# Designed miniproteins, single chains, continued (3), part 25

Each design is a single chain, and the fold is of that chain. pLDDT is the mean over its residues in the fold that is shown.

## One batch from the design tools (miniprotein)

Design m8847
Fold by ESMFold2-Fast:
Structure m8847 (fold): chain A 116 residues (1-116)
Amino acid sequence: SEARELAERALETAEEIIKLAKKKYGETPTIRRLERAVEALRALLAAGASAEELAEAATGLAADFAEALRDELSPEEAARVERLVLEAANSRDPLERVRLALEALELIKKALEKKL
């Protein structure tokens, strides 16, 4: 399904963010917490979770990354990410929720890549 494909891309993007963060900061308690959130999404994907379950998990993942990496974002980048996370949380469409969560994660990744 399209929701599953987008959730798989969200997982891959989150893993790439963790690699970038580890390269800069090493193994921190915050990064270990984010890795656990990534494992939760991976487990749902492996279990054949519904589009609604994947949307909830992807939205939560994007929110966790936005909060943990807020200080790595410019104020403008942080505002854009926060808006995408809020739009994902408020949407009733699972596909739109996963898409918005993925967009938030892709913006976080791009911001980190600029600083490395």
Scores: mean pLDDT 89

Design m8848
Fold by ESMFold2-Fast:
Structure m8848 (fold): chain A 61 residues (1-61)
Amino acid sequence: PQDVANRSTAGSTVQTSLDNGKSDQQAIDDAKNALISKGVDEDQATKLAQQALDQINANRA
């Protein structure tokens, strides 16, 4: 439910940032900010952003 929607937001935001040529760190920051704006707490937002980046990098390389 909420966790699925938050993971989807993190994944889409990281993907968009990387597609725009941003660094991994900028992609994490973008996803974290998007999640916090949706009411996710900072610790959970950071964890979801990291997990999304790890998953995308694993699928790309």
Scores: mean pLDDT 80

Design m8849
Fold by ESMFold2-Fast:
Order: sequence, then structure tokens, then C-alpha cells
Structure m8849 (fold): chain A 77 residues (1-77)
Amino acid sequence: SSVADLQIRLATGLYAQGVILRSEGRDEEAEELFKRGDYLVDKAATLMGLSSSQANQLRTNIINQATQMANQMINDI
């Protein structure tokens, strides 16, 4: 579970950084971070024994949380 927790936290950070980079017009760098985040979520879901539906829900929740965090950081600048 600790490995899955680490993967989820890293994915959340990567998605948040990606949203910030995209807001700066750095789309290629943002896409690379989103791709890395997707990979980590997939690995965490597999390690946790999640179904495809549960894995999709996990990804959606992580992306939504990361997007809110990033947008708050962008708006506070």
C-alpha cells in the first residue's frame, strides 16, 4: 500500500505541474508530465487490485484534485 500511496502522490504532483505548464503555453512539457502521471496511476491501480472502472474513478479523482490545486496556485500569482 505504501508504494501505491507514493505513486498516487507523485501522479498528483505531475498532473498539477502539467496543468501549470499548460497555463504557461508549455504544452509539450505538460503532455509529458500527464503521460508520466497516467503511468503512475495505472501502476498504483494494478498494485491495489482495482477493476478498470475503479481505476478510471481513481484517475478522475486524482486529476480533479490536481487541477484544483494547480488552478489555485495559478490564481494566487
Scores: mean pLDDT 86

Design m8850
Fold by ESMFold2-Fast:
Structure m8850 (fold): chain A 67 residues (1-67)
Amino acid sequence: MEELRKEAEKLLEEGRKLSSTPSGKQAIDYAQAALNGLDKGVGESAVRGLIEEAKRLLKKAKEEVKS
């Protein structure tokens, strides 16, 4: 669970750098949802799903910034 928190925090930081893109803004929302889920004791599978979506959205955001 601590590793999932660090991953979500890293994704939140990367998303904030790409917040000018729609995908970057969504990645921030999913990363924040993962952190909130960890704080509330939500199941690991649900948190992993939120992290995977944030990762996918960050990849899209990086492509959007490259034009």
Scores: mean pLDDT 81

Design m8851
Fold by ESMFold2-Fast:
Structure m8851 (fold): chain A 83 residues (1-83)
Amino acid sequence: NEEKAREVGEHTQKAADAVRAGDLETAKKHLDLAKQAASKLSFLGDELVKAAEDLVKAIEAGDEKAAFDAAGRLIEALRRAAA
């Protein structure tokens, strides 16, 4: 479902932008929304799930650099899935 993939991408992008701004609370909110949308997609690969989990762990640890790197990987995986 292209609409659900777009929804996941939109929330992931907002989470990445929040991480770049140092707003980890907003990043966690958008990551949670992205995970909810992603759970409705049957074509998600292990790479996308792992990238989302890495982002959650980095945000919870307060590691801004690791969170930014993980968000970038998640956006890239979503772009490949949406193509």
Scores: mean pLDDT 69

Design m8852
Fold by ESMFold2-Fast:
Structure m8852 (fold): chain A 68 residues (1-68)
Amino acid sequence: SAYDALFDALDPNGDGKIPKEKLRAIANAYGLPDEAIDEFDKDGDGYITKEEFKAFVEKYGLPLAPLA
């Protein structure tokens, strides 16, 4: 899926998670504040899982093509 391809591009090691800073950069590119990401990192571990990434993209209705 497009979500899988985009997440894989952000997670070259295949760990199933990305640093929160990478998602923050993407969010800011779409005009979202830094705080928008904090909602998806509820445990404060500094990483975003693939499921959290998908939920983030779906919640804000982001176009997938610019992230690839």
Scores: mean pLDDT 71

Design m8853
Fold by ESMFold2-Fast:
Structure m8853 (fold): chain A 66 residues (1-66)
Amino acid sequence: DGNGLLSLPEFIQALERHHGTHFDAGTEAILQQLFKAADKDGDGLLSKEEAQALLGPDSPLLKLLE
């Protein structure tokens, strides 16, 4: 989303692109749990700070949140 927020499918797709791999249903379920743990207001979106906590400070994916 162009507002610097990540939805769950955008989060998973960005991780798949970064790691150069396709995740199976079990891995996607784990990522859904991590996403929900970081999404403290439960709106289904991650803020820049929440995404930074999940992706790490050196992640090139942080530029998607600018």
Scores: mean pLDDT 68

Design m8854
Fold by ESMFold2-Fast:
Structure m8854 (fold): chain A 89 residues (1-89)
Amino acid sequence: MAKLTITIKLKSTSDEVLDKIQKALREALKDYDVVSADGLLDKEKKVLTITITFKSKEDAEKAKKDLEKVLKKLKEEGIVEDYEIKIEE
């Protein structure tokens, strides 16, 4: 199994912004076999951390590329300030 951690710096912690991010991430991951997903929101720091566990490292690496495309679009739209995606070996 491989873990992928997404750290998202938010411009706003409004329900509208969080909903849009959640829907975009769910759509990007719909074709992947996800073992587990966990999210932690720090409203004071405006940071959303999502940890996703995949059955294989190959799935995690493919998902990282798809997630980077989605997060780049959200950053260009001004919804996300910054993001970081890491895979734990």
Scores: mean pLDDT 83

Design m8855
Fold by ESMFold2-Fast:
Structure m8855 (fold): chain A 85 residues (1-85)
Amino acid sequence: SMEEKIKELEKKLLTVLAEAMDRLSAAVAAGDRAGAEAILRETRERMYELIEEAPLSEEEKKKFKEIVDKALEAVRRAVEERLAA
């Protein structure tokens, strides 16, 4: 069903985000701004690839991309606050 396809994509995106959060935590602890920026860029690219590969409509894919962008913007802000400290 469409709901099952959506849930599977959500699981994949959450897994990628969790792995990115671990990597970002290490980069922030090291004061590595360039590394943190690279991780955020790579994470967005990977999430977009997963969305494009998913057997969903273009409208659903657009919604997921908007959710990803909002989530990564929140993460970016948190990372910048920690690096500024």
Scores: mean pLDDT 89

Design m8856
Fold by ESMFold2-Fast:
Structure m8856 (fold): chain A 100 residues (1-100)
Amino acid sequence: GLLEKAKELLKKAEETLATATTLAQAKEAAELAKEAIKLAEEALKQGDPEALDLLLKAGKLLLEAGKKILELATTRHELLEGIAVVLEGIGIIIEVELLK
């Protein structure tokens, strides 16, 4: 189901971020977290009771991935990508808190 796939993607994102030493790895973790967010949002629309907690966890991980992108960024473009990912993660966290 959507929730199981979201959990699997989130676990892979966490593992990727934990070992990330390059910008490409940090961006991969962010993309995995974003895919988990999309699936969790769809599960939430379908009334899955676990979806809201999973969405919060994925949003927090996206924020951490964005921070890692900022840490590893060496160009203006890479810094802007990192800022965008951080803001997207914060937005998901706020969205979840507003739904409580």
Scores: mean pLDDT 90

Design m8857
Fold by ESMFold2-Fast:
Structure m8857 (fold): chain A 84 residues (1-84)
Amino acid sequence: SKAEKIEKELVELVKKVGKELGLSDEEIEEAIARVKALVESNKDNIDEFAEKTIEGLEEDAKRETNEKVKKLLEEAIKKLKEIL
């Protein structure tokens, strides 16, 4: 489903950003659980959720000073737009 594709891309983003920032496995696992809960709570309005998430990620990318994190955000934005 579209919700499953969006969840997969957001989980991958959280894993990659968390590793780049040096977060613990526990912190990454907790962030993944929060993403999964957000997608589940918005599955009936997944297009609106994805559009708002893309807007937030675009603002984060504009303000991001870590070039590796910025590239990860931009890649996730591109993939989410391809799912919509």
Scores: mean pLDDT 88

Design m8858
Fold by ESMFold2-Fast:
Structure m8858 (fold): chain A 81 residues (1-81)
Amino acid sequence: AAPPATAEVRGEPGADPRSLAYQAMKKAAEAAGVKLKKYSFAEDENGRYVAIGIGEDGSTAAGVASPDGRYAKGMATSPAP
């Protein structure tokens, strides 16, 4: 199994946090060698956008963006053996 991978994405003030969450998720997935087949978006009660993806092999990736679109962080991990 691949170790967890992380990624950061920066945006300009007023950038779309959905796009940043997606980019962070994709970057983390690529770093972990995960090929995403499905993804979805959620918005939490604090206005943060969360992107969640599932890989072809059952790996997962997620990205979370700040509400102001200035920062996003992603993480990806392989499935359990």
Scores: mean pLDDT 73

Design m8859
Fold by ESMFold2-Fast:
Structure m8859 (fold): chain A 86 residues (1-86)
Amino acid sequence: SEEEKSAKKLAENLLKLAEEVKGADPFTRQVVAALIRMAAALLKRYGTSEKVKKAAEYLSQSADYLERGEVDKAIELLKKAIEILK
């Protein structure tokens, strides 16, 4: 669906940002985490597809890990979000 395609592109862009902040200072990581959390909230609020809702859960978890400095776990969850959106 168009919704799933848009959500996938969003998740792919967020993955690129998360990869760029590997080894970055805490402030830069917090900014990217906030962007991921905002995306998750929007997809949860407006998403009608079960895949999009599940992707939003992975994005929310990714933001939590990124806030804690667990960048590799955050990246893993972003990849899971992309995978379920096909």
Scores: mean pLDDT 86

Design m8860
Fold by ESMFold2-Fast:
Structure m8860 (fold): chain A 93 residues (1-93)
Amino acid sequence: EQARLEALAEQARAGDEAAAVEMHRLLGERLRERLDLDNVTVEGVKKAFEALGFEVEEAYSKKGEKIIAATHPLMSEEEKERLKELLKEASEE
């Protein structure tokens, strides 16, 4: 499991955009498995992200709702930048 994420991270660092996307998808799936979907809270989401090794950043949506953005050390810098761009777009009219 971990070896697959590390292999995808190496491919992403070598410029394989598809590997970066797949790594992000797998990390997202693992995060969903850790969340308590019945009583999810901002703190609970942060703990789930941190338990999987993510770095957590807080942002606000265009409607003023608090958004949790998380990046993993295995993610490429390009993927992290793209996530930040998507968050900015989500917070704009």
Scores: mean pLDDT 62

Design m8861
Fold by ESMFold2-Fast:
Structure m8861 (fold): chain A 80 residues (1-80)
Amino acid sequence: MKEVHLELPSADDAGLARLRQTVQDLRASGEPARLSVRIRGADGEGVVRALQALRDAGATDVEAVSTGPGEWLVTADVRP
């Protein structure tokens, strides 16, 4: 299983598009991957949007943990 780490400055439209593209690229690779995303500037609504973007793109076991004020660690599984 491939481990992939991604950092986002926020959960804005550009950040959400990057999450969706990353999941699509990983699914196209044909290899199972574990995705870890650090978001450094997001409110609770922003992180909910990030989780939904990952799920909509086909990621599973999507979880988020607050690591500090405005900071989140989001993890997900991506399968082809």
Scores: mean pLDDT 85

Design m8862
Fold by ESMFold2-Fast:
Structure m8862 (fold): chain A 69 residues (1-69)
Amino acid sequence: MRLSEEEARALFRIFDRDGDGVLSEAEAVEMLQLTFGLSEEEARALLAKYGRSTFSEEEAVELLTELGA
């Protein structure tokens, strides 16, 4: 699976349900589950690797494009 920056930004905006410009941990977990077919446990482990509880648009784009590489 390959994601462009535009595709990653579109995914961020879909999962940023509060429209505050950041993804919560729960929103990021759901995005990873639906985008890459990860389990909740796998998604949480991946987020723990980044040491973040929230993701800005740029951080989410970086994460999504790295996983899509």
Scores: mean pLDDT 76

Design m8863
Fold by ESMFold2-Fast:
Structure m8863 (fold): chain A 79 residues (1-79)
Amino acid sequence: SAEALARALAYLQGLVRERRWDPFALLGLLQRLVALSDEQLAAAMRALAEAGPPGQTVPPDPAEAERIRAELARILAGE
């Protein structure tokens, strides 16, 4: 649903802001769980890129990526 996608994006924006995880890597995790249209993909990338202060980001390690994937799956499934 649009609401579940919005919650997933808000969660990822928090990770960019607080943990400085790479927005492109986070978007890749989201895309593995849900098919996005070109318009949704562009909007998501813009939202994630604008979420944190400017500066260097890093991709999450495999264990952290799996935790993020699991939380995204929970959010996308709803409560």
Scores: mean pLDDT 81

Design m8864
Fold by ESMFold2-Fast:
Structure m8864 (fold): chain A 87 residues (1-87)
Amino acid sequence: MLTEEQIEELVEVLREYLETQPELSEEEKERLVEAAKALGEIDIEKYPFLEEDKTSESEGDRERAFLREAALVLKEKGVEGLREYLE
């Protein structure tokens, strides 16, 4: 499970990344940030994602897969590894 500190780090890096994405609306950016905050309530290690989730026709499935992978990168490699993952 992500700690409160790790969720804050994830949200900060994600916000920095989203500022580089001019094609995304402010509504879409806030939705991703809120989804990232929700990961703090989930044990991401016990909630696996499948490769098909990354290519799902469901926007929510793709967003969850992306955020879960980002959270795992943060947990395993820290803030610097997350920044490299998002590039």
Scores: mean pLDDT 67

Design m8865
Fold by ESMFold2-Fast:
Structure m8865 (fold): chain A 68 residues (1-68)
Amino acid sequence: SSEDEKTIDEVYSSFRKALLKAVEEKDLDRLKQIISAGEGLVNELPEEYKERAQKKLDELKEEADKLV
């Protein structure tokens, strides 16, 4: 549903904010934990939401790679 799509976007937005803070604090362990949490969420989602979550995860990983 549209609400579930917004929830996925908001969760990954929260992961991105946490990731930016981890980079600012030079906390590589926390950064890895955030990426792992994002990967775990993709695995647990129903098939119809996996593609959307995977795209958000890929954006999160690209952001991390640019900053580290």
Scores: mean pLDDT 83

Design m8866
Fold by ESMFold2-Fast:
Structure m8866 (fold): chain A 59 residues (1-59)
Amino acid sequence: GVLEALRAEAEAAVAANPQADFDYLTQETLVRYSTRYPGQADLKALAPVAKQILEELKS
């Protein structure tokens, strides 16, 4: 589903730049997701979800 795909892209973003700040990782996650699913993503709606996933991954 969308959440599983978004989590996979968040994990990839963290793995690539584990020292990056939350704002960078959130933006990178959304860019990766939109690249994989062109035109399928409401990035404004997904931004808070991506941020929550990243908080869980980096806690």
Scores: mean pLDDT 79

Design m8867
Fold by ESMFold2-Fast:
Formats: structure tokens, C-alpha cells, sequence
Structure m8867 (fold): chain A 58 residues (1-58)
């Protein structure tokens, strides 16, 4: 997945701004699952944003 697309999807759904590292990590996680950010619901994107915030990546 494209890190810029993941960052944009998270910002759209949650208002959370990922760091460059956070966007890359989130994109890598989605790619491993065969998912694009557009495949996730807004609730799933919020969950991902919360996980990244817990890691200091947002």
C-alpha cells in the first residue's frame, strides 16, 4: 500500500495525522494482509489510528 494513501485515509476518517514512520508502518501492515486503505471501514481506520498513537507514531 502507498503510505501517502494510508495517511490520507486515516486523516479523513479520524483527523489523526500519522508520522512518516507511522504511515510507512501502517502501509506495510495493510500490504501484508492484501488490503488497501479503501478496503477498511472508518471504524477500522480509527482502530489503526489509535494503535499508531499508542506507539508514538501519530
Amino acid sequence: ADPAAVRAAIRRATGVELTDTGAAMAASLLAKQGLAPEDLTDEQLRGLARMMQGLGLA
Scores: mean pLDDT 82

Design m8868
Fold by ESMFold2-Fast:
Structure m8868 (fold): chain A 82 residues (1-82)
Amino acid sequence: SVEKELQELFERYTKRLLSSPKSEIPALMEELLSEIEKLIPEELRPKVRELIEILTDVLLNSPKSLYPQLMKLLLEEILKLL
């Protein structure tokens, strides 16, 4: 299911974000967006891009200890759009 693929995708990217310097976060979030866009309808892409841009800014201004919680909130918001 798309839900399971999104969950696995977010788990992989959460681990990568936690192990990467903050300077790499924008590039990782663009990669995540590209992978999400392959799984969702085209009509949802603008809204998901907006959510990724907001979260990218939040991650850059947050301690890494909050990353799993913030990533989970983004996943939940995307799943509500499906």
Scores: mean pLDDT 90

Design m8869
Fold by ESMFold2-Fast:
Structure m8869 (fold): chain A 64 residues (1-64)
Amino acid sequence: GIEEDVRREAPQAIAEIEQLVNEATDPNSKAELQRYLDRARANPELAIPELLHAAVIKAIEKSK
């Protein structure tokens, strides 16, 4: 089911958020990305939504 698919993808999504945190150079963006990473680690069911939030922050940082 969808829940099983979300659980299967959670480790990869968490790894991608971790990569975004590591690539961030702006301290404010890095701190915000770290919060999404911490939330995804605390609740892996939210890992994909938290990755989408992290991707938005990365896109905004690139547009500055």
Scores: mean pLDDT 77

Design m8870
Fold by ESMFold2-Fast:
Structure m8870 (fold): chain A 82 residues (1-82)
Amino acid sequence: GLGEQAERAAREALEGAKEYLELKNSTTVEGINRAIGAALRAIGSALTARLLGKRAPLSPEARRQVVEAARLLGATGLAESV
């Protein structure tokens, strides 16, 4: 249900944020495009988890994943909204 989608989105947010962090200093066009893609996926997934979390509360683990994703992206305000 919605809770399972929220939990998945929280995991995907953290995975995308970690990928972005690994790629953020890329100097190639391919590396830059991959970094941007990872950041956009991470942000979208974090927002999805936040929105769904308002309807079905996230597990403590999922909340920690969103918080960590927001920290890695430098967007702590996203975590405060979960």
Scores: mean pLDDT 79

Design m8871
Fold by ESMFold2-Fast:
Structure m8871 (fold): chain A 61 residues (1-61)
Amino acid sequence: EKKKLQEILDLVMKAAKADAEGDTEEEKKYIAQLSKLVGEKVSSNPAVISGVALRAVGDLL
């Protein structure tokens, strides 16, 4: 679904921004939401988050 894809990308961007700013609580919050949407465990590493989002884009469509 396009809506799910947009939500995943938004969460990835928010998690990456929180990580860059050192806001671990916000980062964990967005990672938890991303993991729930994707159905996979997502780490707090921005590269992993981006990879999960790209994979989910293909899997959910």
Scores: mean pLDDT 65

Design m8872
Fold by ESMFold2-Fast:
Structure m8872 (fold): chain A 98 residues (1-98)
Amino acid sequence: MKKPHLIKLHLDLKGSEEERQEAIATLKEEAKKLGMAVLRQTPTRLEFAVVADSVEEAREKVLKFAEQARKLPTLESIRAESKLDKEVEKELNEELKK
């Protein structure tokens, strides 16, 4: 009956191995502050899960995380995925392009 909003964030990283390792550490700390879980970690890719009680809470967490991620020169791309709400997915990805 309660429908949690699950958003997945996909991040691709560029740069040297040392720069990527530093970026991964920073991104994991930012995710932890926002209550996000690490789903996958490779040397060039990170996937996070955002679980929220509302669409607005999920959006706020995603955008706040993206603002910190964009400060990293190692960030190649960031993309949101929502299996429950494709309109939210589209809206978030438009915001992530800015």
Scores: mean pLDDT 79

Design m8873
Fold by ESMFold2-Fast:
Structure m8873 (fold): chain A 80 residues (1-80)
Amino acid sequence: MPSLEEVERKARETLARFRAALDAGDLDGAGALWQEYLRWFDEVLAQADPETRERLLEFRERVLAEMAELIARASARELA
């Protein structure tokens, strides 16, 4: 089971790569990174104790919100 610090580190790395892919117009690459991250996160949740799971779910909501904002900004630039 990875620590919360390891989960946060992987999320930061994934978000940085996701943002770079969106900025480059690589929607397929961004989508692949998103799917890989969600699968990995589900595996982490399955291994977590109840207390850690609650914190992971809160963290997941923050990451999902940040990814959604990045997608919205990319879409707004395309349609502007």
Scores: mean pLDDT 76

Design m8874
Fold by ESMFold2-Fast:
Order: C-alpha cells, then structure tokens, then sequence
Structure m8874 (fold): chain A 76 residues (1-76)
C-alpha cells in the first residue's frame, strides 16, 4: 500500500541519518521516487516533512528527486 511504502521510505531515511548507510540512502531515494511515480504526493509530502525535522540536507536531496520524477512524467 501507499502508506506501507511511505513508512518504509521514512524508516530508510532515518536509518541513513542514524547510521550513515549509503544503501539506506539509496533505498529512501528509490522509494520516494516510486511514491512520486504512483502519484502519492500527499504521502511524499508527509515523508519529506518528517525527514526535514531530522536532516534538512537529506530532505533537500529527496525533494530534488521528487522534482526530477515530476519533470520526467511531464516529458513522457
């Protein structure tokens, strides 16, 4: 479900912040990209806001990835 994907994205983002794990960072980026492609923009916003409270740099990276996915959708 969308909620399960959002919870996974947030957990991977938090793990990346907590542990500095590059695999968790890549997973968070991938899951946020998937949520964006599925049109789950309310879930994406919730994840980005929660991440921003803990790490503004990671939130910025994830927000840029959302922007890339939305731009690609407009070109396809």
Amino acid sequence: SVDALAERALEEARRAIREGDPASLRAAVRLVSQLTREGALDAVDRVLRAVEEEDDILAGILALQVGVELTVQRLE
Scores: mean pLDDT 86

Design m8875
Fold by ESMFold2-Fast:
Structure m8875 (fold): chain A 91 residues (1-91)
Amino acid sequence: MEEKLKELYEKIEPKLSDEDIEEFNRKIEALRPELEELAKEVGELEAKLKGTEKAAEILKEILIKAGVEEELAEETKELVIEHARARAEAL
């Protein structure tokens, strides 16, 4: 899984500008208060999974905006979510 994520990163990284990375980080930071409140309600593991799903959707949106193919952006989103679920099941 991690190796597959690395391969995707190597394919998409040349299409991402510093501005795209900054926008991603800004949108992720905006999710932080919502995820902290969610963690109090449903627990940290469930909140982390939901947070990863939201982060993966934001990543897909930024990748498409940066000119990454929609199919590759969707695959990246799916792999991020799958990796998070696999880690949760291993705990």
Scores: mean pLDDT 74

Design m8876
Fold by ESMFold2-Fast:
Structure m8876 (fold): chain A 56 residues (1-56)
Amino acid sequence: SEKELLLRIAGHETGLSEAELRELARKSVAEQQAFFASRGIHLSPAQVRNLQRIAR
């Protein structure tokens, strides 16, 4: 539930699809965090790891 909410927030705020978010999830935690920060989304490393777990 929290993981799904985080994914929806990230997708909504960035305009990325689930497929694009899954591709992003293949990158390092630091790279993902920096990407989301550049879009005005400030995620902790734990939140990025939760997003990776959703991206099967």
Scores: mean pLDDT 67

Design m8877
Fold by ESMFold2-Fast:
Structure m8877 (fold): chain A 83 residues (1-83)
Amino acid sequence: SEAEIKELVKTLLESKDEEERKKAAKELVNMLGSEYADLVKEELLKAYPKMDEKSRAILLEELLNSKHKEKALELLHQLLSLP
């Protein structure tokens, strides 16, 4: 659901536990293979400028390791193109 995606994004941004951040990033990236793909991309693009270096590294690693290669690479390109 949209609420679950927003909660996962909040965890990736704000959690003090690195393992919780990694789990949130993995779940979000896995949703790129679902009907929620566009919503996940929108929420991650909004959140990325607010991410610390650790959250960005976690997200980028999960995108690089994603089985949803085309959608993950598209999102990577969009994230790297942000001002």
Scores: mean pLDDT 86

Design m8878
Fold by ESMFold2-Fast:
Structure m8878 (fold): chain A 74 residues (1-74)
Amino acid sequence: SMEHLRLVSLAFAGLAALVDGDFETAKRLADEIAELGKKLKDSSGLSIASKFYRELGDFEKAEKLEKLAKELKE
């Protein structure tokens, strides 16, 4: 779907921001990926957002999203 393509696009943008050290943009994109992943019930999207939060030092958000992603995988 177009929404899944948007999620993939946000993930690449977030990775670029992390590599560039633009942590403000990386946080915003992680939030957008998490919101979209929850809306779509996309375990891969939630896992990506969790990894971004972990790289940003937000371990509480990372753990919460990883747990949700695992629940969606069954």
Scores: mean pLDDT 85

Design m8879
Fold by ESMFold2-Fast:
Structure m8879 (fold): chain A 74 residues (1-74)
Amino acid sequence: MVLSEEELKEEYKKLVEETIKELEEKGEYELAEIVREASKEESPAKALLYLAKKLGADQDVLDSMEKKVAELEK
């Protein structure tokens, strides 16, 4: 019932590809490129942090997110 780590990685790749396609279809080419670059990160948490940095989140928010990402990756 729970996805294996391998299955979760495959679903994550599909979700990224579908998200990029949907953004490109909506004309959001800059967001599609940001998502594509974020997908190169090793984890969804790191990808979210990368997106926050690219979208111009405040430094205090970024510092908080980095701490949470470090806790999740442990």
Scores: mean pLDDT 71

Design m8880
Fold by ESMFold2-Fast:
Structure m8880 (fold): chain A 90 residues (1-90)
Amino acid sequence: DKELKELLEEIYEIIAEKLGIPKEEVTDDLVIEFLVNLHLKITGDEDISEELRKQYIENAKKGIKEIFENNSKEELIERLKKLNEYLKEL
């Protein structure tokens, strides 16, 4: 689907800009790590252990997979639009 692909491409572009790296260097793992680190910064939990941080990343990977499997394309588009708008304002 074109709209879903464009929204996914946009998140990679936003993260590349925020990290100061080329878009080509943004991997799925880097996107998930960025989002986990952003969440921890917002909640004030930046000082968690490395083991707990790795657990958050693995849980986020599983959660993203479950979201894509259990939501309609239209629901995914709306979620990504809101996420991308939020990320652009950072």
Scores: mean pLDDT 77

Design m8881
Fold by ESMFold2-Fast:
Parts: sequence; C-alpha cells; structure tokens
Structure m8881 (fold): chain A 65 residues (1-65)
Amino acid sequence: SDLSYGQALILPVSPETLTASGNPEENVAISLDRETGVITVTDTVTGLKLTRKMSPLHMEMLGLT
C-alpha cells in the first residue's frame, strides 16, 4: 500500500532512512529495506514498528528499483 509523503521531493531522502516530521511532537522514522523494497515505519513516540510495501514509483524516485 502507498504511504502519503506529500513533500518528498522537497527534502533529500536516504535510501536507508526517511524521517518524516511536521510538528516536533509528531516524529516518525521510516527505514527502507533495499533487499525487499519494504518500508519499516518506526514511531519514535511509541516505539511501534510497522512494515509496508513501497510503490514502484516511490522506489524509482529514491533510486531503489
């Protein structure tokens, strides 16, 4: 499924780690698994980790195809 990034083109993103934050109280760390192309989303507040499959368009934008 797709995750909404909104402004991914404005910020430089790492192929290994994406950090999405709007407010200081809402920080989320996103890590990319280049081997499987799966995103691991870590909530820095709760420590919850979730894995999502990345869309091909996003993989291409990050150079992970």
Scores: mean pLDDT 54

Design m8882
Fold by ESMFold2-Fast:
Structure m8882 (fold): chain A 96 residues (1-96)
Amino acid sequence: DVVSLLERALELVEKAKEAAQNKDIPAVRKIFDEIREVLAEAMKRASPEVRELLEQAFKELSDAYGALVNGDVEKALKEIDKAIELLRQALELARS
């Protein structure tokens, strides 16, 4: 169920944001690995339009992790917020 996978991905991204705010890089890495697996499964089942949003969200999360590794927490949080927005759009579209 794509909707359940997207709800799980959104929950995980929100947890990753909290870990990033706490500068818990090991926790962020573990959560991002879980997000990658959930998004990969969702992309296999998603419509092309939903898949495009998920690919964009994955890119934003990858950019966020790069920013965190470089010590730019503010940039990482902005990229995570973009991923949350994209996942919410994907979820709304998948529910339609």
Scores: mean pLDDT 88

